# Ledger of designs, part 22: designed miniproteins, single chains, continued (5)

Each design is a single chain, and the fold is of that chain. pLDDT is the mean over its residues in the fold that is shown.

## One batch from the design tools (miniprotein)

Design m16730
Fold by ESMFold2-Fast:
Structure m16730 (fold): chain A 59 residues (1-59)
Amino acid sequence: SMQKEQEGRQRLALQMGERMSRQARKMLELNGSEDGVKSLIESSDPLTSRMVQETLEEM
């Protein structure tokens, strides 16, 4: 049941990605801090990082 485990991880990553994406957007809009956004992406797991990047691309 590796597929069910992956689906569970994706859902968790989506929830965390949404929260982190909101923080990243505020950092860009208020502080213009590219370094802060890069640190946020680098400190996250690959799935969460992808979610944050996708949200920022939609800006």
Scores: mean pLDDT 63

Design m16731
Fold by ESMFold2-Fast:
Order: sequence, then structure tokens, then C-alpha cells
Structure m16731 (fold): chain A 63 residues (1-63)
Amino acid sequence: DEERKKLLEETKVDPISGEPLKDPVITSAGHVFDANDLTLHLLSNKEKIDPVSGKKITEVKPV
């Protein structure tokens, strides 16, 4: 969809993988990630820690 394309262009790439965002989400720390990459990162660490800032993630909201 054009709506999805515009959102991806605004957020550009995921900081974890360096690939274009497919399902962008915003963490409470204010950083945008791909939902799948963020989920895998959190599962492997078993803690909700933001990979960019190191701050605890209290909420994740889809964009």
C-alpha cells in the first residue's frame, strides 16, 4: 500500500539489521525498529532492553 510505503520511507532502515523496515514499530525509548528483528532481539536477551540506547523498553507501538 502507498500508506505503508510512505511510512517505510520516513523511517528508512532498521538499526538492528540495516535492512528496510517491513513492519515498523516505535519503542518507548523513541527508536524505530522492524517488529520481527526487535522481537528476536528481545527473545535472545530475555529482557526488554532497547538495542540502540540500552534503556528498558516499557512499550512498543506499531506505526
Scores: mean pLDDT 70

Design m16732
Fold by ESMFold2-Fast:
Structure m16732 (fold): chain A 68 residues (1-68)
Amino acid sequence: AVTWQQLNQDQRNAAADRLQSLFRMAGLDLPQGKAENLVQQLFESGADTLQVELGGKLYTVPRGLLLP
C-alpha cells in the first residue's frame, strides 16, 4: 500500500483535490485544509478507507479513488 511518505507534494495535492471533487459532486463543500488533513490521516494510518461525516451523512471513500 502507498504510504503518506511515498507521495510527493504533487500527488498529495492531487489526492486532496480528488477528495474535494468527490464531495463537490455530492453537493458538499469540503474546505481544502480539511481535505489535506483527511488525506494525510488516511495515508498515515494505513487504512483502506476514509470515513467522513458531512451534512449529517457518513461517506466512505476507498483510498484507491484518491491515487493516480
Scores: mean pLDDT 79

Design m16733
Fold by ESMFold2-Fast:
Structure m16733 (fold): chain A 76 residues (1-76)
Amino acid sequence: LEELIEEVRKLVKEFAEKGYLKEEEVNYLLKLIELAEKTKDKDYLGDAITLLYIIAEEAGDKETVERLKELAKKLE
């Protein structure tokens, strides 16, 4: 779980740097990651990955979409 949390944090930073995320979206994603870390509940991390997936799909970033699919599989 810790390794997956760090990978999702890196993706949030990368998405913000690419201009995919508004400040409110960054704050929401970081809150989901914080909840996953505190509660050890994978569902919060799954929610974060799902939101990132939707944003990457809308941006047309196929490489990042594939990375997110692989991360989602690791949560199963």
Scores: mean pLDDT 80

Design m16734
Fold by ESMFold2-Fast:
Structure m16734 (fold): chain A 66 residues (1-66)
Amino acid sequence: MIEELIKLAEEAVEEVKELGADEKSIKLAEKQLELAKKAKTVLEAEIHASFALMIAAVTKIEQENK
């Protein structure tokens, strides 16, 4: 369900914000999350939520490998 995917993306973005990860990467993930919430189709919402999740995951990995 797309609502569940958006929720997972929100949680992932919040996690990297709490970690104090790279601000630019966090803003990119937040922008994708907002685009997912504003999407006019389920497919568009899924694509943007997936990008937010991916950006958050990469940001977390980069933070852990410092």
Scores: mean pLDDT 81

Design m16735
Fold by ESMFold2-Fast:
Structure m16735 (fold): chain A 92 residues (1-92)
Amino acid sequence: IEELKKELSENNTPELSAEVYVAELKEKNPELSEEQLEAIKKLLEAFLSGASDEELIEAVKAAKKEGLDEVIEELYKTAGERVRKIIEKALK
């Protein structure tokens, strides 16, 4: 996600950037379920678009429900203070 964040900052829209990343991730990791890929896409879209606290909380909760703890941890490591606090709230 750190490499992803740098790469996606050069793209036109958060939605398009997240979609491209998820397509590449699915190609490299075909074992990932559609539900997991959708949760990753929504989490990245919310993060990159500067979504509301509520939207980001729901995206983190959805990713947690799908067992994407490693993706959430990676996002937490690269995120600013606002997003880190939101992730902490979503996981309580």
Scores: mean pLDDT 71

Design m16736
Fold by ESMFold2-Fast:
Structure m16736 (fold): chain A 120 residues (1-120)
Amino acid sequence: MEEEKLRRAAELLGVPVEEVRSLVGKSLEEAAEKLEELARASPDGETARLLQLASELARYAAEEIGKETKLTAEMLLLIAEAAVRIAELLDQTDLPDAEVARRIEEIKEELIRKLKELLE
């Protein structure tokens, strides 16, 4: 089950599963830094964008649920799924910028709610 979640997160972000597995057990702050490093190192623009969004979401989660919170496979999958949803919204040309921003905030709030549920 853990391995399946790591594989899915890796598929969503466009990275090898070993890279995502290396984030398990890191603090949210450390994971955010590593995701940003992976984004800068990525030759693929889509993968770089998704990793940067995942890094930003991990930083946001660190502020909301604690910087020292240890990342699990489940948390990584939720962050990866949120990053993909945000990327899809940013690709929308027919929505006003204000509506896109609002929907991104809703995705971020849903992510934090789900992460808090995993900690209880």
Scores: mean pLDDT 86

Design m16737
Fold by ESMFold2-Fast:
Structure m16737 (fold): chain A 87 residues (1-87)
Amino acid sequence: KLEEVEKEVEKAVEEARKEIDALDVPREEKEKIRREKLAELLERAARLLREEGLDLPLAEALEELARMIREGAPLEEIVAFLRALGE
């Protein structure tokens, strides 16, 4: 069932990317929208993992990452956090 969560998240990411790319707004505004959408996607992924009883540590990490993004953490910090999760 993890594959279903992965497909759902991948689809949401692709849809968000296309939506943002289609916007005719300044780059700074696109970055703000990207952060907002990314936080929403991470929260959704964490919720799906919790509902399915899958990888609770990952769900907690995604929830924390979403909080960091909403609090305005730089993208460099977000990337560093993601790398730490993979190592």
Scores: mean pLDDT 70

Design m16738
Fold by ESMFold2-Fast:
Structure m16738 (fold): chain A 85 residues (1-85)
Amino acid sequence: MATATVTDEEGNVWTGTSDKTTLKVGDVITFTNEATGATAKALITEVEGDFVKARIIEGDGIPVGSVIELRKVDDTHYTGVLTLP
C-alpha cells in the first residue's frame, strides 16, 4: 500500500492511501482530513521519478481542481502539499 501525507495552506493534515504499492498516472487516492474526517478523491496526473502530481476530482470541503504535489520519501510513503485552485 502507498500512503501519502499532505498539508494544506491552513495547516490541516490530509492522509491518503492507495491499494497499489506504487502510484501511477490514472490512479485515484482517497484523502481524509485528520481533524474533520472530510474525504476527497485525487486523480494522479503526473509521475516523474520521485515527484507525483494529483488533482482533486471529488471532495468534501476541498474545491475540485485543487492540486496535490507529492514527493516519494521511501518505498511506500509520499509527502507533500495541497494547493487550492
Scores: mean pLDDT 79

Design m16739
Fold by ESMFold2-Fast:
Structure m16739 (fold): chain A 66 residues (1-66)
Amino acid sequence: GSIKLSNPEAQKLLDEAEKAFEEGKLEEAERLYKRLVARFGDDQDAIAWVEEKGKELGKLLEEKKA
């Protein structure tokens, strides 16, 4: 499961990104994670989580392109 963020708007974006990731909508998930970082980059827990998830997502996107 994903982390719980204190900002409800950040949590909503995280939930949408996680749902897109689970549905195999990898490009949509990447876009939502980037939006989360751009709008809520002050949250160190959110940044750390998105960096870890972003690496996994990037690997899956490369596998799709190969």
Scores: mean pLDDT 73

Design m16740
Fold by ESMFold2-Fast:
Structure m16740 (fold): chain A 65 residues (1-65)
Amino acid sequence: SAAEAAKIRAALEELLADESLSELARKALGTFIDETDFARLRRELPQFLPAEEAERVLARLEALL
């Protein structure tokens, strides 16, 4: 839904505003800035990040949702 898409976008923008975020994670999240399906993001993000970092980033996104 549009509301779910907006919530995902807001969570991504909040993480991207975090100055402590690694450059690799920032680049990976930037790739998904227009993603509207969190299940797809959760599946595809680990392809762009080391497994431990992907897990941490996904946990932070889920906490913001």
Scores: mean pLDDT 81

Design m16741
Fold by ESMFold2-Fast:
Structure m16741 (fold): chain A 57 residues (1-57)
Amino acid sequence: EPSAAQVAAQSQVNRFVRAKMEREGLSPVELGELLDRALAERGPLAQELQAAYQAGL
């Protein structure tokens, strides 16, 4: 069972994703594809996501 802190971290990531979609004008599907690819390759976007997740903890 995820802790309250982990739930908050997930919420932080969701807020980041929404803000990114709004700023870049990407659809949720397009953003999801880019995030999945970036996470697999440990690109700059993956680091941003990690930072957002850590900040939520």
Scores: mean pLDDT 63

Design m16742
Fold by ESMFold2-Fast:
Structure m16742 (fold): chain A 82 residues (1-82)
Amino acid sequence: IEEAERLVREAERAFNEGRYEEAAELAKRAAELAIAALPEDEEGAAKVIARAVRILEKIGRTDLAEEIKVKAVEALEKLKEA
């Protein structure tokens, strides 16, 4: 989860600096790591995913934001079945 938090902070910084392409890539990577960490830290992972999705939506990459949301929902459903 620490790596996912680091990447989402870097994505937020890149977004604030106008580096939207880099911000989108960092946000996607942060979300993927956070989704993988859901079974270990659901609350921390969910916060990272929400922050990553928000960055992607602000950039206009709604396609990536939707992809991340779908993956997060699937991972949460599997966690509830365990």
Scores: mean pLDDT 77

Design m16743
Fold by ESMFold2-Fast:
Structure m16743 (fold): chain A 94 residues (1-94)
Amino acid sequence: AMDEIDVDATVQALRDIAARLPGANRSEMAALVTAAHLIGVAAELSDLTPEQRARVHRALAEVYEAASKAEPDPNTAKRLQDVAERERKRAEEL
């Protein structure tokens, strides 16, 4: 990306999304997960240090884990948990 992102603000936004997922209805969950995904894409396109990128991937893992726990469909919950595990792995490899 051409513009520098505020990593602290990005991580906080993702944590705020994760906190809103318990008790969210289907439409709210879809909007929150979509927002988290777009934040993740913006961070990936940004010139971040490995430490900054690891922080974003850990925060994304927290969002997808919270979404998985809130999701009533077991198959969708498993897919969200698989995404959380991939994001956690990415953070560990940076």
Scores: mean pLDDT 83

Design m16744
Fold by ESMFold2-Fast:
Structure m16744 (fold): chain A 81 residues (1-81)
Amino acid sequence: MEKALEALKYLSQGDYDKAYKIASELFEKAKEGDREALIELAAFLTATYGPETAISTLVSDLGLSRDEAIKIVDEAIKRLS
C-alpha cells in the first residue's frame, strides 16, 4: 500500500501532478497483471472518488468483471482500514 498512500499524500498537499503520475504507473502495472498494483490503484480510487466510482473505473478502464472489481475494492478497503 506504500504507493497508494504516497499518491494520497501528494493529493492532500495539492501536488496533483505527482499524485496522478503514481496513479498512472499503478494503472499500467495493473494492466500488465500486477495484482498488488491493481489493489493499490483500487485503494487510491476508493479513497479519492469512493467505492462505486472505483468499481466502475476498474470495469471500464481495465476490463475487469463487476464481480472481480467488487472483490478488489473490498480488499483495498480492508488494507486502508
Scores: mean pLDDT 86

Design m16745
Fold by ESMFold2-Fast:
Structure m16745 (fold): chain A 86 residues (1-86)
Amino acid sequence: DELLAAVEELRAHMAKALETGHMEAVDLETSERLARALAPLAPLMEEAVAAVKPEADASEPTRENRAALLKKTFDLFLARAEAALA
């Protein structure tokens, strides 16, 4: 399934970005390609963002806090996407 492959590719990119500390490690072309491939899962991403927003709004906007919140958002999205595609 192309959609499941896109989810796994996003997981690998996010894991690498968080491991290296470079949150912008994914280039624009790859980001746009993945956004298009993952478009059917956009509601799940919106739900993940909404779930994390209160914590983001309450947190000081440091690099560490942004990285932690992005990881939490993507972890939630990936878990839901994998469950939906299983």
Scores: mean pLDDT 70

Design m16746
Fold by ESMFold2-Fast:
Structure m16746 (fold): chain A 111 residues (1-111)
Amino acid sequence: GSSLIEKIGELLRQILKSTDDSEIQQLIQQLQELAKTLEESDVPAVLEVVREAVLEAMKSDNIDQAIATLDAVIALLETLLKNTTNPEVKLELEIEIGMVLIQRGVLLTLK
């Protein structure tokens, strides 16, 4: 539901601002647990929030926090992919994961 999507956005913003690796790991685990409760019908809303988080990470001056945010996005999307049975939704998630991996690679070249 909408409250779960809002919580995902909140957790991703917290990761981008965190300088504590232990905190980042805990926030990623919370994202993965929330992803297990999402339905396939939630995927379009999740992708909207994920794309916003990726855009903010790519604009960030803190490369390490930006990479951590992209890693969190990948973990969230991979958890959704594992729980997805619809082939079209699977393909959409796989494409998004691929795009995020490319953007993560770009951030590594800036480090």
Scores: mean pLDDT 88

Design m16747
Fold by ESMFold2-Fast:
Structure m16747 (fold): chain A 85 residues (1-85)
Amino acid sequence: IDEAVEDYKKAVEDALKNEKEGKYNLAVIVYMKEDEALVEEAKKRAKELGFEEIKVYRLESEEERKELVERIREIEKEIQAELEK
């Protein structure tokens, strides 16, 4: 999940640099082993939303999912803090 978190941070940093233009180029798809069949639908939706690059990461356990959620929350707090400056 570290690679998924780092790619999400990069996507956020790029979005913050281009926030005034509303440009988002990278979609990150994270899935649990049991949800693998949903990955193709998620890729299709990301492409329909105009994302040019799609990164896909598989999580092996519920603990990895919880860790990812917590790390994403921290990134979202950082985004909000930057936008409120």
Scores: mean pLDDT 65

Design m16748
Fold by ESMFold2-Fast:
Structure m16748 (fold): chain A 84 residues (1-84)
Amino acid sequence: SDNIQLAGDLIMRKYGSLGERPGFVTVEQVGAFLEEKFGVDPKEVAKKMKTKYGRNYLTGYEAGKFILELLGEEAVRELAEEAK
């Protein structure tokens, strides 16, 4: 979905160049982002991401796909609109 890619690109624009692993975002960064945007508990987000992927970092697309699974189509659409 283009919306998944756009949502991932928004997170990558915010975190992808901040001295973290380039081209990836940490589960803690995704958790903080979703706390700011949607009021989700960042510790619960980080735990769910680590459980699903077995690692502490995601690509932008993986982050967008995870947000779709966690919060649904409306949240991904909202982030995609902000990314434009």
Scores: mean pLDDT 80

Design m16749
Fold by ESMFold2-Fast:
Structure m16749 (fold): chain A 82 residues (1-82)
Amino acid sequence: NEREVAVEIITKVLVDLGYSEKFARVTARSIVDASYDGGGSLKGLVGFLKSTLDRKSYKTKEDEAIAKALIKAIESYLESEK
C-alpha cells in the first residue's frame, strides 16, 4: 500500500528531525491524506511539496526544512525502486 509507505517515510523523517513518534505519525497521516487526495502517488507528493516551497506557502523555517527533508527522502526511495 503506497499510502502506508508514504506515512512511514514521513514519520521517520520527522522523528529524525526531533519530533515524537506520536506527533510524527499524526502529522505524516495528515500530509499523506491531503496530498494523495490531489496527487495519488509518491511522485505527486513530491510535486506538492516542491510547489509549497516555490510558492513559499510554508509559515516557518522549520516547515521549509521539513519539506526539503521529505522531498530528499521520497526522491531517494523512488530512485531505489527502479
Scores: mean pLDDT 75

Design m16750
Fold by ESMFold2-Fast:
Structure m16750 (fold): chain A 81 residues (1-81)
Amino acid sequence: AEEVARLALENREELIKTAASSEMLARIIANTLVRAAEALDDLGLQAELYELASDILEAAGDTVRARELRERAERLRAELE
């Protein structure tokens, strides 16, 4: 899970570009990131993955799900003080 998270964050720009060109790939990538985040105990890294998944879904036009993931990231950030 952590290795997948690190690779995704390192390739953030390419993932967002891919999402803008294919809604189907955007959904697959976002779902993979959400699952990776849920498997992590690191709240900071978990928040970063939800933020990336939100950006990917927003690029694909899924504003509702993007907002839900953004709000989840904000709650995790608040818990980090």
Scores: mean pLDDT 80

Design m16751
Fold by ESMFold2-Fast:
Structure m16751 (fold): chain A 65 residues (1-65)
Amino acid sequence: DPKAEEIRKALEEEFPKTVEALAELQGVSKETVLEGIAGSAVESGLTLEEALARVKGLGEEMGLI
């Protein structure tokens, strides 16, 4: 899905520390986290900007942004 790929790339570029922390917390690869978030965002009908805003909020709560 092109939209999922766009969200995945944007998350890796904008919030690499948040993605890394989530991967460590879940015991999975960064790629698995990125695919999971992007897939969930597409299934939930979120825009790229809405998906990024949610991850930014999570990163701020975790003290990573």
Scores: mean pLDDT 78

Design m16752
Fold by ESMFold2-Fast:
Structure m16752 (fold): chain A 84 residues (1-84)
Amino acid sequence: FDEEIRREAEELVEKYERQGDLEAAELIRELTDAILNRDGERLKEALERMLDLQKEKNPETPEELVERARAQIDELVAETLAAL
């Protein structure tokens, strides 16, 4: 199963690298490592860093969208770990 997660993450990393989003690619790698290690705290931190990066690079991103995504982080972490 970890091979499937790594492959999907690698495809996402390549997608972001092709778009020039090197920081997004790096965060995808961090998310993947946290998932494979079943580290909920690292996974949550990586997801929060992704939202912070999105706000920094695109300050016009609506706060309501960021707040909605942030509210779903704990839910996403729990669902991801439960699926493994």
Scores: mean pLDDT 72

Design m16753
Fold by ESMFold2-Fast:
Structure m16753 (fold): chain A 87 residues (1-87)
Amino acid sequence: MEAARAEARRIAEEVAQKTADKLKPKYGEEAAEKAKKEAETLGLGLADWFIRHAERQGLPPPSRALLEAAARLGADAAELDVEVEAK
């Protein structure tokens, strides 16, 4: 499970950075950094929930695809939050 947690962190950080890079030209530096932190927090939280659930059930660690989905959902939520605040 530790390897899955390390992988989830790498994926979440990479996705969050791409999200910040995308948002910075449109919404500015502060909004981009806020979105990066939110994307990381949400993505890692969801990934940790999947890992803990697998661990409790005696299952193998979540697939890379599932960890990537968690990171993407966190990024999508962070993007939406920035767009809603910009209204």
Scores: mean pLDDT 83

Design m16754
Fold by ESMFold2-Fast:
Structure m16754 (fold): chain A 77 residues (1-77)
Amino acid sequence: DIRERIEEEGKRLGVSFTEEAVELLEHHFRANPQDLPRLSAVLEAAAELARLRGRDTVEVEDVRQALTLNGLEAPAG
């Protein structure tokens, strides 16, 4: 379950994710299951971006940038 893994990794990284950020991640990895091995790297990058922006909450913008940094495209929806 992608959502459960996001919540677990968020707790490990010391961040929370907004519902919109979780939905974007679920949508991307359901549409692109071949990218699942990169999920942890994307979550770590998004958490780092949130912290650099002075937040302990990961937002949609952080996720979009993390996907791009990992060579993945964010869904257009």
Scores: mean pLDDT 81

Design m16755
Fold by ESMFold2-Fast:
Structure m16755 (fold): chain A 63 residues (1-63)
Amino acid sequence: DELDLAIKIQELAIEEGEPTFSVHPELVSIGMVSEQSLLDDLKDYEKNYPETFEKLKKKVLSS
């Protein structure tokens, strides 16, 4: 699911010192921002950092 992928990519990006999303997953969990905001950030991340996105996505899917 795209939301779970977005959360895991953001967490891994923070851990590895890669560029991160503007919206934190915790804000979605407490209802401060919509799930759609996080999904939109995921799409922007894929567009702006395609090689980094694929690297992080492969690591997430392998775990």
Scores: mean pLDDT 73

Design m16756
Fold by ESMFold2-Fast:
Structure m16756 (fold): chain A 97 residues (1-97)
Amino acid sequence: LKEQADKAYEAGNYKEAADLYEQFARSLEKTDPLAAAEAYTNAGVAYYLAGDREKAIESFKKAGELYEKVLGKTAGANFYTSGALIAVGEALDRELA
């Protein structure tokens, strides 16, 4: 799934890439929640580039929730949830600039 999503993203097929990243993230939620959070972040960026801002926001929210759940209230957890917001900001700046 991840390799197929990466290929779709490289080809500019952002909607397909986003759907594949989301499927990959969902498959990992119980076994590797941190990897699931990363996959949701990738899905969010891809949905945003595809023009689906609602799904992008939902994916980023899911990523943030998983980072908090896995890492708890440690300095690392706060950094990773902030990283998701930075990724959103970078995607928005890149699109709007």
Scores: mean pLDDT 72

Design m16757
Fold by ESMFold2-Fast:
Structure m16757 (fold): chain A 90 residues (1-90)
Amino acid sequence: SAQRLGFERLLAAYAKETGRTYTEAEKEELWKALEEKLENSPEEVREEVLRTLELIGRRDVEGLIELAERISKVKASEEDREQLRRLAEL
């Protein structure tokens, strides 16, 4: 799924930055742990996290900016837009 792709890209970026290696089994366990945590989270939190991951998985920069503005209720700065672009390009 696009959500799973976004999650895997975030993990790959984190692994590269921290010098850590995740096995396929560890990635699966972390994904399941995230899914379980989201099922026990408020609906709004679950929807926002899953949508963020989906937009990263689709490399949707504009969607990430729109979601960030909706959550924060503030227009994204130029610096915010650059950071969100980097997330989408992972």
Scores: mean pLDDT 84

Design m16758
Fold by ESMFold2-Fast:
Structure m16758 (fold): chain A 71 residues (1-71)
Amino acid sequence: SKAKEEKIKKVEEEIEKILKEAVKEGVNAEKRDEFNERLTPLFEEYKELNKENPKETAEKIQELLEKMFEE
């Protein structure tokens, strides 16, 4: 549904915002762990909203996490 897609998009945007904050602050590995803890509930919400596509969801989460460590 389009409504579900919009919710997924909002969650992705919040995740990206947190990742951008982490990059902007120049966080250490310890702070990255704190940001990862903040991201965990958003990832769970993303999975619930996109339950029909668990593989795509898992890959998207992996990509977002990798961007956090990309330099």
Scores: mean pLDDT 73

Design m16759
Fold by ESMFold2-Fast:
Structure m16759 (fold): chain A 123 residues (1-123)
Amino acid sequence: SLEDRALQVHDELLADPSLLELLAPQSLGELYRGLLARDPEYLREETVIRLLREAAEERPDIRVLVLRDAPVVTDRVLEVIAEEFPKLVVLDLSGRTRVTERGIRAIREKTPKLVRLRTDGVG
């Protein structure tokens, strides 16, 4: 099934992070959304950061990023988002993330084009 394949690829990425560079960023985005929806606790901060950097390299014009109910999203992940997505207009962090008020303040200061930041359930 697509779910079994997604889990297998995720296990491979966790075992060898260098494999991230061999995958298409679009395919990683689809896999990433599926994994976040089903098992957000399995995603490591380092894996999320790597996927975000690869997505930014492929798609530097990303204006909308939705990371809802993702406990892997930390202040460090927000720092990477601020660095890699300078054109970001909308960021959705609603639900169970590990973002603090400090991280929220920092991203607002570092993303000058950000007009919508959703933080319902953060804090």
Scores: mean pLDDT 63

Design m16760
Fold by ESMFold2-Fast:
Structure m16760 (fold): chain A 83 residues (1-83)
Amino acid sequence: AETTLDDVVEAINKAVQKAKEKGADSVLVTLLPADTSREEAVKILKELATKAFGLPESEIDESKAVFERAGDVVAAALGLKKK
């Protein structure tokens, strides 16, 4: 099936909502190929959080990572502590 932009937006919103339900007030989201493993997606999110946003690794809770599939992509979300 052809993946639409609306499908991608819905997956992002769903991933963000689930991360917030796990106690995350701030959420980092990235889009990855649908065949990306949970382990690889978490690694990418950690690298983005530490290198792009300068967050310390201690503020990253891998157990709160959320994955929502939309056709050929997966929305991977990581809950972040801001303070």
Scores: mean pLDDT 75

Design m16761
Fold by ESMFold2-Fast:
Structure m16761 (fold): chain A 77 residues (1-77)
Amino acid sequence: MSLEELVREIIEEKGPRTVAEVARDVMEKLGVPPEQFDAAVAAASRELGIPPNAKVTLEDAERVARGVRRGLAEAGG
């Protein structure tokens, strides 16, 4: 499953959520350590150009996935 598909699945199950909520839900499903959550949330927020508490929809799934992937690379490096 791609990160974009996982983001889309989370939004479909739980409805529209904030950047921070979706990013954390993705991290939890991937088994990522909690200490990496802040980096992933910050990167997703930067990729979308909106604050972490702003809501995202299915149309934003690809951008959220790109941000999360970038944040994981930054935190893991």
Scores: mean pLDDT 79

Design m16762
Fold by ESMFold2-Fast:
Structure m16762 (fold): chain A 94 residues (1-94)
Amino acid sequence: MSVEEMKEKLEEEAKRELERAKKEIEDTVSDPAVRARLIALLEAAVKWLVKEKIEEIEKMYKEGKEIDLEKLLRDFRESVRRWLEHLLAQHRAA
């Protein structure tokens, strides 16, 4: 698998995870203004996480390391989940 193909798979996973997390916010938060704010923060966090994982892939490739794509995608999903939990906790604390 090429580095480009790995990046594409990560971006596809990011889109799936973002849509799932958006739905969870929509199901949990009824206030439209709070919902919009949390979704915007989640989108920014996911964009940053994608950039971080792309940099990790490029670094591993440059160093000649074997890239475990499945592990990387699992780690990415867990990071998105942690961000979602953090944002929902912030809303509950406010």
Scores: mean pLDDT 83

Design m16763
Fold by ESMFold2-Fast:
Structure m16763 (fold): chain A 61 residues (1-61)
Amino acid sequence: SAAEKAALLARLEALRAQAEARGDRTTVASLDAAIGAVESGDPEQIDLAAALVEGIERELA
């Protein structure tokens, strides 16, 4: 849904800002790719981006 897409983009942007503040260029590049994937509207790419967000959030918890 549009609401789910907006929520996922918000989480990706927040994680990107955190990674950039840390100087973690590799994570920033991965998150930039994931943001592009969500913006493409491809369901498989959106699912992969959601999995990346869950993985990073789990690692930071």
Scores: mean pLDDT 82

Design m16764
Fold by ESMFold2-Fast:
Structure m16764 (fold): chain A 73 residues (1-73)
Amino acid sequence: SSVDQKIKNIEDLIKQNKDTAKLLKKDIEEFKKKNPNPSVKEQLLILVKEIAVESSEFVIERMEKRLAELKAA
């Protein structure tokens, strides 16, 4: 059915976005390990990247909620 195809497409998009978010988190953690006493500029860069991760995770969570509703229908 067209609903089953939409579900699969959303699942694939969620997976791709989760993989991208994991890569960004890894980059942030590696940056923190290399810069244990970050400058103000480095602290701001870390903050911007952390906000980007949180925003992406919020979108993923909302997509997962909608996917659950589609599967329940």
Scores: mean pLDDT 86

